# Ledger of designs, part 108: designed miniproteins, single chains, continued (3)

Each design is a single chain, and the fold is of that chain. pLDDT is the mean over its residues in the fold that is shown.

## One batch from the design tools (miniprotein)

Design m11747
Fold by ESMFold2-Fast:
Structure m11747 (fold): chain A 66 residues (1-66)
Amino acid sequence: SLPRVELDLDAFLAQLRAYIAEHRVPESEVRNIMLVYGNEAMRNVVETLPEDASLEEIEAALRAAA
């Protein structure tokens, strides 16, 4: 399980959403961004998701693991 970082996680996800909107990042690249910028615990969660997982599915999985 991810450590209890609910406030930091919400802040991180808000920043990620802003980055995606500003840079027009395709949803197919969001998983790869999480694998690059996420810590090992976040990567372990994201790796269980399909390659075409939406941002909403990634966020839901991370929140469920926290």
Scores: mean pLDDT 71

Design m11748
Fold by ESMFold2-Fast:
Structure m11748 (fold): chain A 113 residues (1-113)
Amino acid sequence: DAARRGALLAQGLAEAQRAGEAARERVASGDGPLTRAEAQGSLTRIYEEDPDIGQQLQLVADASDDEAGAVGTLAEGGQFWELGRRDPVTGAGLRALITARGQAAAARLAALA
């Protein structure tokens, strides 16, 4: 019923919030790369802030779960936005790195075709 649906939605939202907090804590602790599901929230946030770099990161993430975890970990480490905000030249270097990772991911996909 409607009351049961409301309770399940509220529970799901609380669980998603806890998962996001746990993901940030894992990154801060150095416990390794995020999963694809944990990374997707970070990728969406980046896309909302900078669609060009967000598209490049999403392309890399779409290639594999390992790549998704790697770019999500970079985003959640808090250094991605801070780096781009403080130094546009360093931000350009980060964009070049993301493009290179996208090229490597595309090469892996081509090898599987």
Scores: mean pLDDT 56

Design m11749
Fold by ESMFold2-Fast:
Structure m11749 (fold): chain A 61 residues (1-61)
Amino acid sequence: SEDISRFTNGKLLGLKEGKHLNSDSPLKSAYLDESEEDREKMHEILGVPLGKHMGGGLPAG
C-alpha cells in the first residue's frame, strides 16, 4: 500500500518497533492498514527522539 511509502521515508516503526515490522504480529497488519490519523499519532510519538536506537546502552568501538 502507499501508506508503506511514508513509513519507508522515515522508517518510523523500524526505529521504534523494529520487531513488529519483521514479525507476524497483528500490529504489522494494523500498521499497513492504519489511517492517516493513526499514522500521524504514531509519527508524533516516534518523531520524538527515542534515543537513536532503542537497543540498549552505547556500544564500545
Scores: mean pLDDT 46

Design m11750
Fold by ESMFold2-Fast:
Structure m11750 (fold): chain A 89 residues (1-89)
Amino acid sequence: KSEELKKKADEYLDKAVASLEAGDFQTAVENARKAAEYAAELGKLGDYQTAINYAFLLLSLAVELELRGHTEQAQEVIDAVREAIKKMD
């Protein structure tokens, strides 16, 4: 299950980056939220190191959105990461 969750997190993170590079910032946020959800599930299974690594990658995406002037979308990604971290127990 952990390996499948990593595959899903990678899939959605890749889609988020591709959408951002294409200028589709809302689709980038939607895919980033899905990646954060799978990262939270990894953390719940005790794979905190991998979950935190995904959190850093998603925060890097949020920084890129902010630098491109998409402050609202950047905040949505930050909020998704914050909620993912809160769900890790």
Scores: mean pLDDT 86

Design m11751
Fold by ESMFold2-Fast:
Structure m11751 (fold): chain A 70 residues (1-70)
Amino acid sequence: MLSKEEAEEAVKVARENIDKAREYLKQGNLRESAIYATAAGIQATAADMGGLRDEAEEVRKEISEVIKEA
């Protein structure tokens, strides 16, 4: 398990990656959005942050729906 300092940094990185994923999704850049959403999910899982993991998964679901409509 990560140290407390590493866990805090992991939470910060996961949040930043979720924000970037949503911004790329808003721009229609599905590839970059998927990359950042996946990175956020991995980081959130490593930090044992279920809420952030679920938020990252929701972004990936939104990306998948946009791809289906394209």
Scores: mean pLDDT 77

Design m11752
Fold by ESMFold2-Fast:
Structure m11752 (fold): chain A 63 residues (1-63)
Amino acid sequence: EPPEVIEVEVEDIEKARDHYTRELGLEVEAETAPFESGGREIQVLVGTRDGRPVLLVLRKPLP
């Protein structure tokens, strides 16, 4: 089965990472450092929830 993809737009990448990993019960297996692309700061996390693969994409608009 393909991974569940969850994309969210957030105001603070670090706080959002902690919030969404806790809320989703995500067991993080790998993650990028935050990086800038297309006028946004982005962080991508890969993990599992109830044994199923999840890709979490956090995006923050840049000024």
Scores: mean pLDDT 82

Design m11753
Fold by ESMFold2-Fast:
Structure m11753 (fold): chain A 95 residues (1-95)
Amino acid sequence: SLLEEIRKEAEDLIKAVENGDYETAQKELRRLARLVGELLEEVSKKVDPQTFEELAKKIAEALNKLYTAVKNKDLDGARQAAEELIKLVEEALKL
């Protein structure tokens, strides 16, 4: 499922950060952002515009936190941002 693919990509991203492999971490982050974009396109077809805009904003904020943590080589920040992102993705799929 798309959720399982997003979770796996987030896990692979965190492992890359743990290993100091920031080139792989950036690649995984770009793939994760693409998959989350695909999720948002599907959600946009099922929910009202206001609910969608609020969810999209929260997801964008979580992705931006994750980007910043990876850029700063902040493993704990990356883990927290990835967990927040997965929670928001799970919430989106319940809509």
Scores: mean pLDDT 88

Design m11754
Fold by ESMFold2-Fast:
Structure m11754 (fold): chain A 58 residues (1-58)
Amino acid sequence: MTPQSLLEEYQKKVAELEQQKAEAIANGAPQSEVDKLEKELQDLTNEFNALAKQLSAS
């Protein structure tokens, strides 16, 4: 996997989750649903950072 393709996939997934979070907030979804989306964003960011560090260390 190239760092470029990893970054592109990460940005796409972040945009999708951010959109879902914004829609949940706009629709008055329970805070627990918003929190789940926020945790998914945090997990995705942590995973990307870990993979990026491994790739850049090569």
Scores: mean pLDDT 80

Design m11755
Fold by ESMFold2-Fast:
Structure m11755 (fold): chain A 73 residues (1-73)
Amino acid sequence: SEIEEQLKKIEELVKDLPEASEELVERAKNSKSGKEASEIVEEAGGARNVILAAAKTLAKQLLEKKKEAEKKK
């Protein structure tokens, strides 16, 4: 639920932006690490960095939670 809520917030942020921004957000979210997402954000530059920075943070949190879930079983 928490992860889903953050994903919805990102979707709202990009809905008024070009489709390219949404694709970049998805790529950042699907990154295996925050570092990879950071590089995608850096490449975009400009106003998109605000949206992609949020996606980068979310991607990092999702990865961390996934690791914790694996340990918990």
Scores: mean pLDDT 60

Design m11756
Fold by ESMFold2-Fast:
Structure m11756 (fold): chain A 97 residues (1-97)
Amino acid sequence: MFTEEERRVLEQALRDLVKEIGELSPEAKEAVEKEVLPLVDELIALGDPLTIAVLNVALAVLLSLAKKNSEKIDPLELVREAKKLIEKAIEAAKEAL
């Protein structure tokens, strides 16, 4: 369904979204590097571009809401929610195989 170029765009968008979540605080950056980036690499290795596309939409919405409510949303809580979404995406991608 997806071309090689479309897959690369989706994979890069996922990495960029996760990096932007990490830029919200120094603690969020450390948590993203230690706990989230390895899960991103695992998800990309599974090769399900549709699951990555759906995840990218969910992460973009969460990041947008966090930026609008910066005084109310803890960056570490956002990292935990992103981690849960990525873990769920990995499980869904494994079931699609």
Scores: mean pLDDT 83

Design m11757
Fold by ESMFold2-Fast:
Structure m11757 (fold): chain A 74 residues (1-74)
Amino acid sequence: MDQMIQAWITALDRFKQANPDKEELQAQLEKIKAALEARDLEALKEQLAKFGSLATDEELAEFERIVQEIAAAL
């Protein structure tokens, strides 16, 4: 479980580095990271739903690609 949480945090940090000019998305990713670190599944679900509403289809596809790269490296 801890390795999976760390992989997700790494993917979030990589996405933030790739999208430095997207302040609203960066703020939302910080909230998702905080929920992951706190292991608060209800907060995590809420913050992920908000991220999905803020991100474009292209941004969601980019995030999915980063997650797949991190998962493939495990």
Scores: mean pLDDT 75

Design m11758
Fold by ESMFold2-Fast:
Structure m11758 (fold): chain A 65 residues (1-65)
Amino acid sequence: SSLKQQLDQLKQQAQKALEAGDFQTAQQYFQQMKQLLIDAGVPEDQAQQIVAQWEDQVMDAAPDP
């Protein structure tokens, strides 16, 4: 699925940005993921919740982001 592939790529880029200490760039990638979900027909509230969960997962895996 193209949506899953795009989200996986953005998640990887966000994780790399956090590993580099670039919180602002990571936030931009999470915003792009949210917009992708909305464009795919996910309600905005659900898209925000999903991306927030992914953000928490990535941040928990990256000490000293």
Scores: mean pLDDT 79

Design m11759
Fold by ESMFold2-Fast:
Structure m11759 (fold): chain A 79 residues (1-79)
Amino acid sequence: SMAEEKRKRAEELIREGQKALMAGNYDKAEELFTEALELGKEDPELQARALLNLSQVYLAQGNIEKAKEYAAEAAKLLG
């Protein structure tokens, strides 16, 4: 289904974003995780995963405030 195709694409984007994050390519990681967040907008678990990865991107750059904001949004989606 189209929903399954979007979910698969979002999961691939998260995997690519994690590789970019590990390589220290923070701009690329942010781009990929943001795209995954957009595709997963109706899937709270997928949104939370993308938000937690965005939190890690900002934490790696020393932006603690922004990292906390993304982590809080993820926690809110998970209940």
Scores: mean pLDDT 88

Design m11760
Fold by ESMFold2-Fast:
Structure m11760 (fold): chain A 98 residues (1-98)
Amino acid sequence: MDKEQLWAETLAALARMAVALGERALKDYLDSNPKAKEAFEKARELVDEGIAAVRAGDYKTASKLFKEAAEVLKSAGPEFDTLADIVERIAKELEKLA
């Protein structure tokens, strides 16, 4: 695996982990707030699509999808700001590879 692909796949793995840990940390909030849960699920789908784009070597599409996921999370409320900032940082690192 070349260094750029290894780095991109590492970033994708970190995004997956951040979403999984975020879901666990926010479980009670998500269970009590259906609209927030819907936004979180949409962001998770965008992250999964971004991971697939990374695996295909399409870092430009991956960066765009992670940016969209971060925007969806931020629109859902301040409880998601930390997770959104992590996902946005990953998008910016992927954009440098595009």
Scores: mean pLDDT 87

Design m11761
Fold by ESMFold2-Fast:
Order: sequence, then C-alpha cells, then structure tokens
Structure m11761 (fold): chain A 75 residues (1-75)
Amino acid sequence: SKVQDILEELEKGLPILKERVKEVPDKAENIEWLDAFFDELYEKILELVNPNEEEQKKIREKLEKIKEELKAEIE
C-alpha cells in the first residue's frame, strides 16, 4: 500500500527530524517552519497517492503526531 509505505517512511524519518530541529537556534522560527512544512507535506502526499477519506485521516493523524513530537524537542 502506498499509504502504508508513506506512514512507515514518516516513522523512519522521525529520529532524523528530531536531531535537525535541535540544530535550529530560533525556536519561534523553527515552530513556524514546522507548521508550514507539514501543511505542504500533507498537500504533496494527497497529490502523489490520491488517498480516500479514511487514508487521508490516517495521514493527517500521523503527521500531527510527528509535528507535536518535533515541537516537544524544540521545547
């Protein structure tokens, strides 16, 4: 499943993203960047895989969880 493959890639990428957000010195700028990045990523995923409503919900929930975990790393 293309959706399952994407969800697995997001999970694998999370440790790398956590290390990257720690490197950004401006916490407010980093948070704004994360919000914009995940909005753009969601739209790109919709374009690439054309998911149904159930799949869209799973992708949104996974991206939101990752975004919140990354925000926690920023502090």
Scores: mean pLDDT 74

Design m11762
Fold by ESMFold2-Fast:
Structure m11762 (fold): chain A 61 residues (1-61)
Amino acid sequence: MVDRLVEAARRVIAEKGPGATLQEIADAAGISVGTAKRILEELGIKTKQELYEFVAERLGA
């Protein structure tokens, strides 16, 4: 689940840049925004900026 959300976030951010929304990322992952928020809460990610940092860290690995 987490890897699917990260892959979707990477793709949407690459295509839409800083205008990318959590809704677009959730749609790309095939899940609801509510499900995406739940996953992010479990990871301790509270903001869109923190999500971007998390995705960037995984891309850099």
Scores: mean pLDDT 75

Design m11763
Fold by ESMFold2-Fast:
Structure m11763 (fold): chain A 98 residues (1-98)
Amino acid sequence: SDRDYRRFQQTSRDTNRLTHQPINSSNIQQMIDTYGDAIAISRGGGQDDIADQSLSDFTSRFSSVFGSQQAQQYGDQIRQIADRNIPGMRRGYQRIMS
């Protein structure tokens, strides 16, 4: 759908922007949501190795700021958001490739 396609495009732009921003308590939820969607894009495209590496990278970035325990909880949230959004991102991916 147009909604899935716009979300796919917005997620790519937001992931690039947020990767260059310092992590803090005011932006962490947006990062979790955006990174979850980014993982869903990779998994929706059948790129599970890339998704796993990205999840590791995002969790490591959070660990450097908040410590390992809280970073692992954020990583778990990212994974849950990703799993929920895979079907929508798969549709968005296929629309772009078609």
Scores: mean pLDDT 79

Design m11764
Fold by ESMFold2-Fast:
Structure m11764 (fold): chain A 97 residues (1-97)
Amino acid sequence: KELEELAERAKAEKEPIIEETKKAIEESSELRKEIMETAKEQVGDPRLSAVQKEAAEQIAKALSLKEEEQIELIKEAVEKVADALLAKAEEAAKAAK
């Protein structure tokens, strides 16, 4: 029940959190730089899921792109990672039954 409640809360908060995060990425060059530096560090990490690795590789490549392309690519990568995390939370809730 507790795990199921956490998954339900994450689902309800997913869309507003993603939209808020996308807006922050668009407005803050400092946040974009931090995300790109973190992604570059994560590209070689074997502990990451396939989705996280793909997102990290895409964001790392954004360092060589112009600002508009960087913003769009980072937004897309964040959305993919959020979707993957929510899917894992739902699977964990089902396994608990």
Scores: mean pLDDT 68

Design m11765
Fold by ESMFold2-Fast:
Structure m11765 (fold): chain A 59 residues (1-59)
Amino acid sequence: AELSEEVAAVAREIAAKLREIGDAIDKAVAAYRAAKAAGASHEEAREVFRKALREALGK
């Protein structure tokens, strides 16, 4: 019971961080896809992805 509470607390922290990271990745992927749809090169789209990911994780 007590050990289960500690495990549940750790699981909640991990789940919260995974959601945060997942949201950041989703935003970065959306920016990458938008850049590719606009005719950007693979290198340009990759830079857009990196910038969007950095911005999302920095918030």
Scores: mean pLDDT 79

Design m11766
Fold by ESMFold2-Fast:
Structure m11766 (fold): chain A 65 residues (1-65)
Amino acid sequence: DLLKRVEEAEKEVKELAEKGEIYAVEYDPEKKTFTIVYVGPDAEQVAAFAAEHGDLPARMLAAWE
């Protein structure tokens, strides 16, 4: 159930945010999958994610900011 996975991902992001971490959730509509990505507090962490995950950090930042 897609809706249940959205609710679970949002709950997990909320719990991580309450711990002082910043996370974003990407939904891929073609694959119907979710990815929880740490959006670091600085550009160095974003660059590291871009190197490892391609365009994923850029899409996460666009959705979050």
Scores: mean pLDDT 53

Design m11767
Fold by ESMFold2-Fast:
Order: C-alpha cells, then structure tokens, then sequence
Structure m11767 (fold): chain A 104 residues (1-104)
C-alpha cells in the first residue's frame, strides 16, 4: 500500500495533476497508515465501495481508498473521482489496485 501511494504522489507531480486517488484492497487502518506515510491526514469519507482518507502530500492532494477486494477498490477510486467532479487524466491499473491522476 505505501509504495503505491508514494508512486501516486510522484506521478501527480510529474503530470501536474490536482490530486491522486489510490484504490487498494485492505482495511481502513492499512489505508490510513499508507496515507499518513506520505502526508497529513485532512479528512475521511465513506463510499459505496469502501472508505477514503484524504491527505496533503508535498503540495498534492491524495486520497487512499480501502475496500475488501481489488474490484471494489477500483470501483471506489472511480466513485470518489466522480463524486468530487474530477476528470481522470491518467490511470495505472496495478495487480493489487489502481492509481488515478485527476484534475478539476
């Protein structure tokens, strides 16, 4: 989880995204610790497909979505993007989740 979140922050900087959304299978506690590893937690929200933690990481807004399965984590990441009115500008499908780079 931590490595995917670090990768998302670096990609967001490289592509000048407004935010990154990382969807990973796992517990809320694991997602919270992954988000804390890169930045300050500033919020959390419940989704139909999981729970999202919002962090500020080196000038980038990052969301980490935890869900019970890989499929639900991917759905949760897309749900979060749609809910917040973000446009997906890059998608990286991981074996164990997804990274979405987004703009408003």
Amino acid sequence: PVEAVKRAVEKAKELNADAAIVGLPGTPSEALEAARSVGKIIGAEMLKYGIAFKAEADGITIYVVAAPSIEEARKGARELAEKHGYEIIDEEVLPDGVILLVKK
Scores: mean pLDDT 83

Design m11768
Fold by ESMFold2-Fast:
Structure m11768 (fold): chain A 63 residues (1-63)
Amino acid sequence: SELEELANEMNKELDRLGVDGLQFSYDPATQSVILKRTDNGTEKRFSSAEELKNMLEEIKKKK
């Protein structure tokens, strides 16, 4: 649930910044967050809440 909440918050920040082509989604089967590039379908997985929180903080500092 924490990872899902972080993924949702990251998507809101990407929306605020006008970033198209990146999407975070929570995968309950692997209990991880997937970052997908919509232009080429590249995916990266994150299983660390700390890493995601650090990324969210960095994104929030923009604008």
Scores: mean pLDDT 80

Design m11769
Fold by ESMFold2-Fast:
Order: C-alpha cells, then structure tokens, then sequence
Structure m11769 (fold): chain A 63 residues (1-63)
C-alpha cells in the first residue's frame, strides 16, 4: 500500500493506494488523515477512476 501525506490548512490530507485503487482523506493529524483515506478506498473498478480524480484534486490543493 502506498501513502502520500500533505500538510494543509493546519491539518493533513492523505492519499492511499491499494490494489490500483485510491482513497483520499483528511484529518487533524497524519494518522487520522490516513485512516479516513483508507475508509474512502473505492469498491469496484469505476470507483477507482473517481478516486484518481479526487487524488489529483487533493494534490493540487494540499500543497
């Protein structure tokens, strides 16, 4: 599983990748952001495409 973490607005945004699927989550600390990203991991192949778009947006705003 791959994890990317960004500091954002006094909190964190995490992007989690597992089995080619992406989840994006936010939290006040790194652990919370990662846990929320894992909860948002999509089920099914088309949900993975949405996860990719959300990850792209998170990378743009989470800088």
Amino acid sequence: MKVEIFEYGGGYIAIVEENGKLGVGSGEDKEEAIENAKKNLPVGEKAGELGEELAKLAREVGK
Scores: mean pLDDT 70

Design m11770
Fold by ESMFold2-Fast:
Structure m11770 (fold): chain A 117 residues (1-117)
Amino acid sequence: SLEEVERLLRRIAGTIQQAASDIIEAIKNKDFEKVKEIYEKLLTELDRLRAQAPPELQPEFDRIVEVAKEGFEKVLKLYEENPDDVEKIIQAVNDFTLKVSEEVREALRRARERAAA
């Protein structure tokens, strides 16, 4: 149903947003091991959510997840190269979180258009 699709998309966005917030806290504490731990746990949870997604939603899920993965990989690289550049690393987290929100909004729009018949 549309309601189930909307609920899943919001859950995906919330999961990514929570991980982003936790990563920002770990960055401020200069805890690189915790940044990696949060990212690995996020990937495990996203795989679980994908397995629960109906086939029609999987392409939307894959787009959202890819944006998040690219964003987190950039954050990890920036942290490894210059861990003291906290402002730049946090900006990268905020940038991909915004892109994730935009992808979720577009996925919701497409789901609603399909449901409208």
Scores: mean pLDDT 84

Design m11771
Fold by ESMFold2-Fast:
Structure m11771 (fold): chain A 89 residues (1-89)
Amino acid sequence: MEKYKPNEKFKKILEKLGYKKDVVTREEARGLIYGYLVENKEGDFNDPNGVWNVENTELGKILGKKTIDASDFSAIDKALEKYFEKVEE
């Protein structure tokens, strides 16, 4: 199973939210982004089209995006791969 480690900037966001895992799977990485957006409700998540506004948030700055489609994790995967390092154990 592929394992990933968040970079320093993204790790700061995760630590601010109380997440202390240094190594995660790809599915856990997706879940961490989704959990951050849903559980902490930073931005406007009430869009009926399922498009979340992350402009001017720390997450939006890290991903380089103004919006995230809640149903399209493939776009999130590409962004996450820029901010996670592959780890072999």
Scores: mean pLDDT 65

Design m11772
Fold by ESMFold2-Fast:
Structure m11772 (fold): chain A 55 residues (1-55)
Amino acid sequence: SSRLDAAVAELRAAGVPVATLERVAAGEMEPDQTIMAVVARHGVAVSELLPRLRA
């Protein structure tokens, strides 16, 4: 859970909109370099981030 919290905080700090992450998770767009770097660094999937971002 702490890895998800850290990843969410980084994406919010980088100004990545929730709508962008929802489109990436739905397969409607490819993740940008910022999203890819954050998910790789924290070992999380974009789909795992969405419930935390919606809370």
Scores: mean pLDDT 80

Design m11773
Fold by ESMFold2-Fast:
Structure m11773 (fold): chain A 78 residues (1-78)
Amino acid sequence: SVKEWIEKVKEELKKKLSEAEYKEVAPVLDDAEPLLAADPELRERFEKVVEEILSGKGKALDLPVFYSFELIRQWLDK
């Protein structure tokens, strides 16, 4: 489920981010959950890119894009 995927992403981010950075990013992922659940294409693109970043493959992690859902959408469209 989207919730289970978000919890896994949060666990991986906890290992890579400071406590302060994690506290800023985690609520954005929670806020994204209903939007990702409503849009399967956005969900698939978002999950793929985030998983590639967390595994050290693909794009470098850009923390600012996780502060805003609008920035996440713009980032995915690149």
Scores: mean pLDDT 65

Design m11774
Fold by ESMFold2-Fast:
Parts: structure tokens; C-alpha cells; sequence
Structure m11774 (fold): chain A 91 residues (1-91)
């Protein structure tokens, strides 16, 4: 129970950090700092995905495990697409 509550806090913080990283990446991109934007988004995407996958692994509920894995996949896809966009703009 305590571990589940702690994991819920960690995944919420991971989601917020990922969204904040996307916003910061867009600011860097507006300044023409595409390589820096790509690196920031790549790093924060990996961190968020790792946290969600760990929460899925530690969950006893099949439903929670499935939900966390779905969110991890969505974060990874969104982050990877944004990194690719910035890398193409840097070239």
C-alpha cells in the first residue's frame, strides 16, 4: 500500500517532468538550439519511460501494470517523434 502510493507519486512527477521538458525543448527550438532541445527531450523521455516501466514491474495489479506500460509506450513515441523533428531541423 505505501509502496503503491509512492509509485503513484513518482509516475505523476515523471509525467510532469516530461511535459516540462517538452515545453523547455520548444523554447530551445524557438531560439534555434535544436541539438540542445533534442538532447533534453531524449534524456527526459528515457527517465520518464524508465520510471513508468519500473512502476509497472512493481505493480501487483494486472490492470495497473497494463496502464503504466501503455503510458510508457505513449511517452516514448511522443518523445522519439519530437527528438527526430529537432534532429532534422538541426541538419
Amino acid sequence: MEKELENMKKVREASKAFRDAIAEGEKLAQEGKYPEAAELVRQKTKEAVDIYKKAADESESPSAKKQFNIIAERIEKEGDELVKKYEELAA
Scores: mean pLDDT 85

Design m11775
Fold by ESMFold2-Fast:
Structure m11775 (fold): chain A 92 residues (1-92)
Amino acid sequence: SAAAEAFEEEYKERLKRIEKLAAEGKLPPEDRELLAKLKAAEEAAAKARALRESDPEKAAEYEAKAKALLREILAKLAAKAKEKGVDYIEIS
């Protein structure tokens, strides 16, 4: 499915941006909310993949949830980076 391929590429790109920020020491290790959202996003993505063939509509709902959770993580990281005088991270 073109929609499933588009989701995997978007999810991978957002996850890579989070991983880059973590590697640069910008992900706060004590932020339990960010870690919980990351875990929830991974669980939603796993459920989407499991449901793609049996329930594509429900798979699409989990894909949307996974992407929304990663977007929230990126938004929070961008806000923290801005507070420290670092360049704004574009959220899309």
Scores: mean pLDDT 76

Design m11776
Fold by ESMFold2-Fast:
Structure m11776 (fold): chain A 71 residues (1-71)
Amino acid sequence: SLIDKAEEAARNGDAETAVKYLREALEKYKDHPTVVELLERAIEAAEKGHFDVAATYARAAKNALKQIEDA
């Protein structure tokens, strides 16, 4: 998934790739406010070079999306 690719890029310290996939995920999931907020926090962290924080927010966004799909 886009979020998995973003998390992997963040873990590898690849800010450009992480932000690219996070922005694509943001566009795809724009109608889910909780997911949008978490993805925006992940983008902010990645742009600041806080890759562990970015990966954590990306994972949280994925978990929030799964809860929406299960509801």
Scores: mean pLDDT 83

Design m11777
Fold by ESMFold2-Fast:
Structure m11777 (fold): chain A 83 residues (1-83)
Amino acid sequence: SGLEEEVKRVEKEVKELIEKGLETGDLKYLDEARKKIEEFKELLESVLGPLLYETPEGKEALKRIKEMEEEIEEARKKLLEEK
């Protein structure tokens, strides 16, 4: 479905930004990843409304978003420990 394809696209973009952040030590890439997630969440709420919270597909998308947010936080912690 279009939703699954969009989630995978955002996951790929977020992972690439996390990798750049870890490689460069620059927190700006993690901030960009966070912004992409925030924009995607707003888009999903706008397009799907209550279906985002009431359907298995919407719940799965929210779960994957939460997992991406957690990966960004873990990367941020690693960068702060290296400085």
Scores: mean pLDDT 84

Design m11778
Fold by ESMFold2-Fast:
Structure m11778 (fold): chain A 88 residues (1-88)
Amino acid sequence: SAEEEELRELDERARKLMEEVLKNDGPIIVVQYDASEPEREILERVLEAAEEAKKNKSGLLAVVGNDKELYSEEEIQEKIKKFLENLK
């Protein structure tokens, strides 16, 4: 379906950009999302943030929200790796 094709394209783009920006040492751009949000909307927001991170040579942090506490940098790096694996 058209939705499946769009989601696949977004997934591939997000994966490639996330891999690229993980190597950046600049300021971190943070994008938070809730797990209940539609996958397409999450991917679109991640892509937008990743493209901006690439332009600014910044890192990108994509995290699932709904916590009272801010995630540690280690937890955030783990979440990014897990997110990239899930996009595959």
Scores: mean pLDDT 67

Design m11779
Fold by ESMFold2-Fast:
Structure m11779 (fold): chain A 106 residues (1-106)
Amino acid sequence: TAMIEINTKLIVIPGQTFLLSGLMQQRVMQASEIADPEQAIKAVQQAADLLIEMYEAGTPKEAVLEAIEMAKATIRRLLRDGKITEGTAEAMLQILDKAEKKILEM
């Protein structure tokens, strides 16, 4: 059962995504539609670089880490659904793992 708290928690409604996590899910899905695997991987690298820049500009660490986890979850789902190859998924996940490590070490 969905619990709705009016005063101190974000309401998660079916079909609604958080702005930063939703943006990363969308960018990964868009990257998966790029026919050239190198360009698809580059698009994920650009998204990761943007997340690091946003963190350095004052975005909360928790929000950035949640966005990275959403991106990784989306990549794993796309691989399971046969939408991307194993090699492409591995390269994309490696980029996000490096970004996560950098943010955790800052």
Scores: mean pLDDT 76

Design m11780
Fold by ESMFold2-Fast:
Structure m11780 (fold): chain A 55 residues (1-55)
Amino acid sequence: MLAIKVTLKDGSEIIKLEDGRYLLIKPDGSVEEISEEEAEKLARGNVESIELIEL
């Protein structure tokens, strides 16, 4: 499954799945499902890198 991984400046990662869901992976390893709106807010001005990944 293809996904987009956005790494944030604080070390958190946002994963956008093919089915339209967004996951937030925090630096402590915790995983939470977030809304598209929340993902966009977190990414704004905070992006370190963007990568296409295979899951």
Scores: mean pLDDT 82

Design m11781
Fold by ESMFold2-Fast:
Structure m11781 (fold): chain A 90 residues (1-90)
Amino acid sequence: SAMEEQIERARKLSVEIVKALIEGDYEKARKLVDEMHAEGLLDEETREALLALIDEIEKHKDDPRRVASLISAIGILLAAEVFRLELEKR
């Protein structure tokens, strides 16, 4: 279904965002967040929160423990959006 395709797309973009952040490609991570928002897969408030967290990662890029904590926070927010789409499907 179209909803199942949206959920799969949200999962794929979430994985790519986290991967880009681990690789230090912050511009790619920002573009993927904007793409996810443009496709209707997250709201503006969540988009703003994710972009703010990416800015904090870039600011603290030389602190691997801080970066890991911030990536975990991003992962939680992205997982929450995927779970929201799953719950809205039922």
Scores: mean pLDDT 89

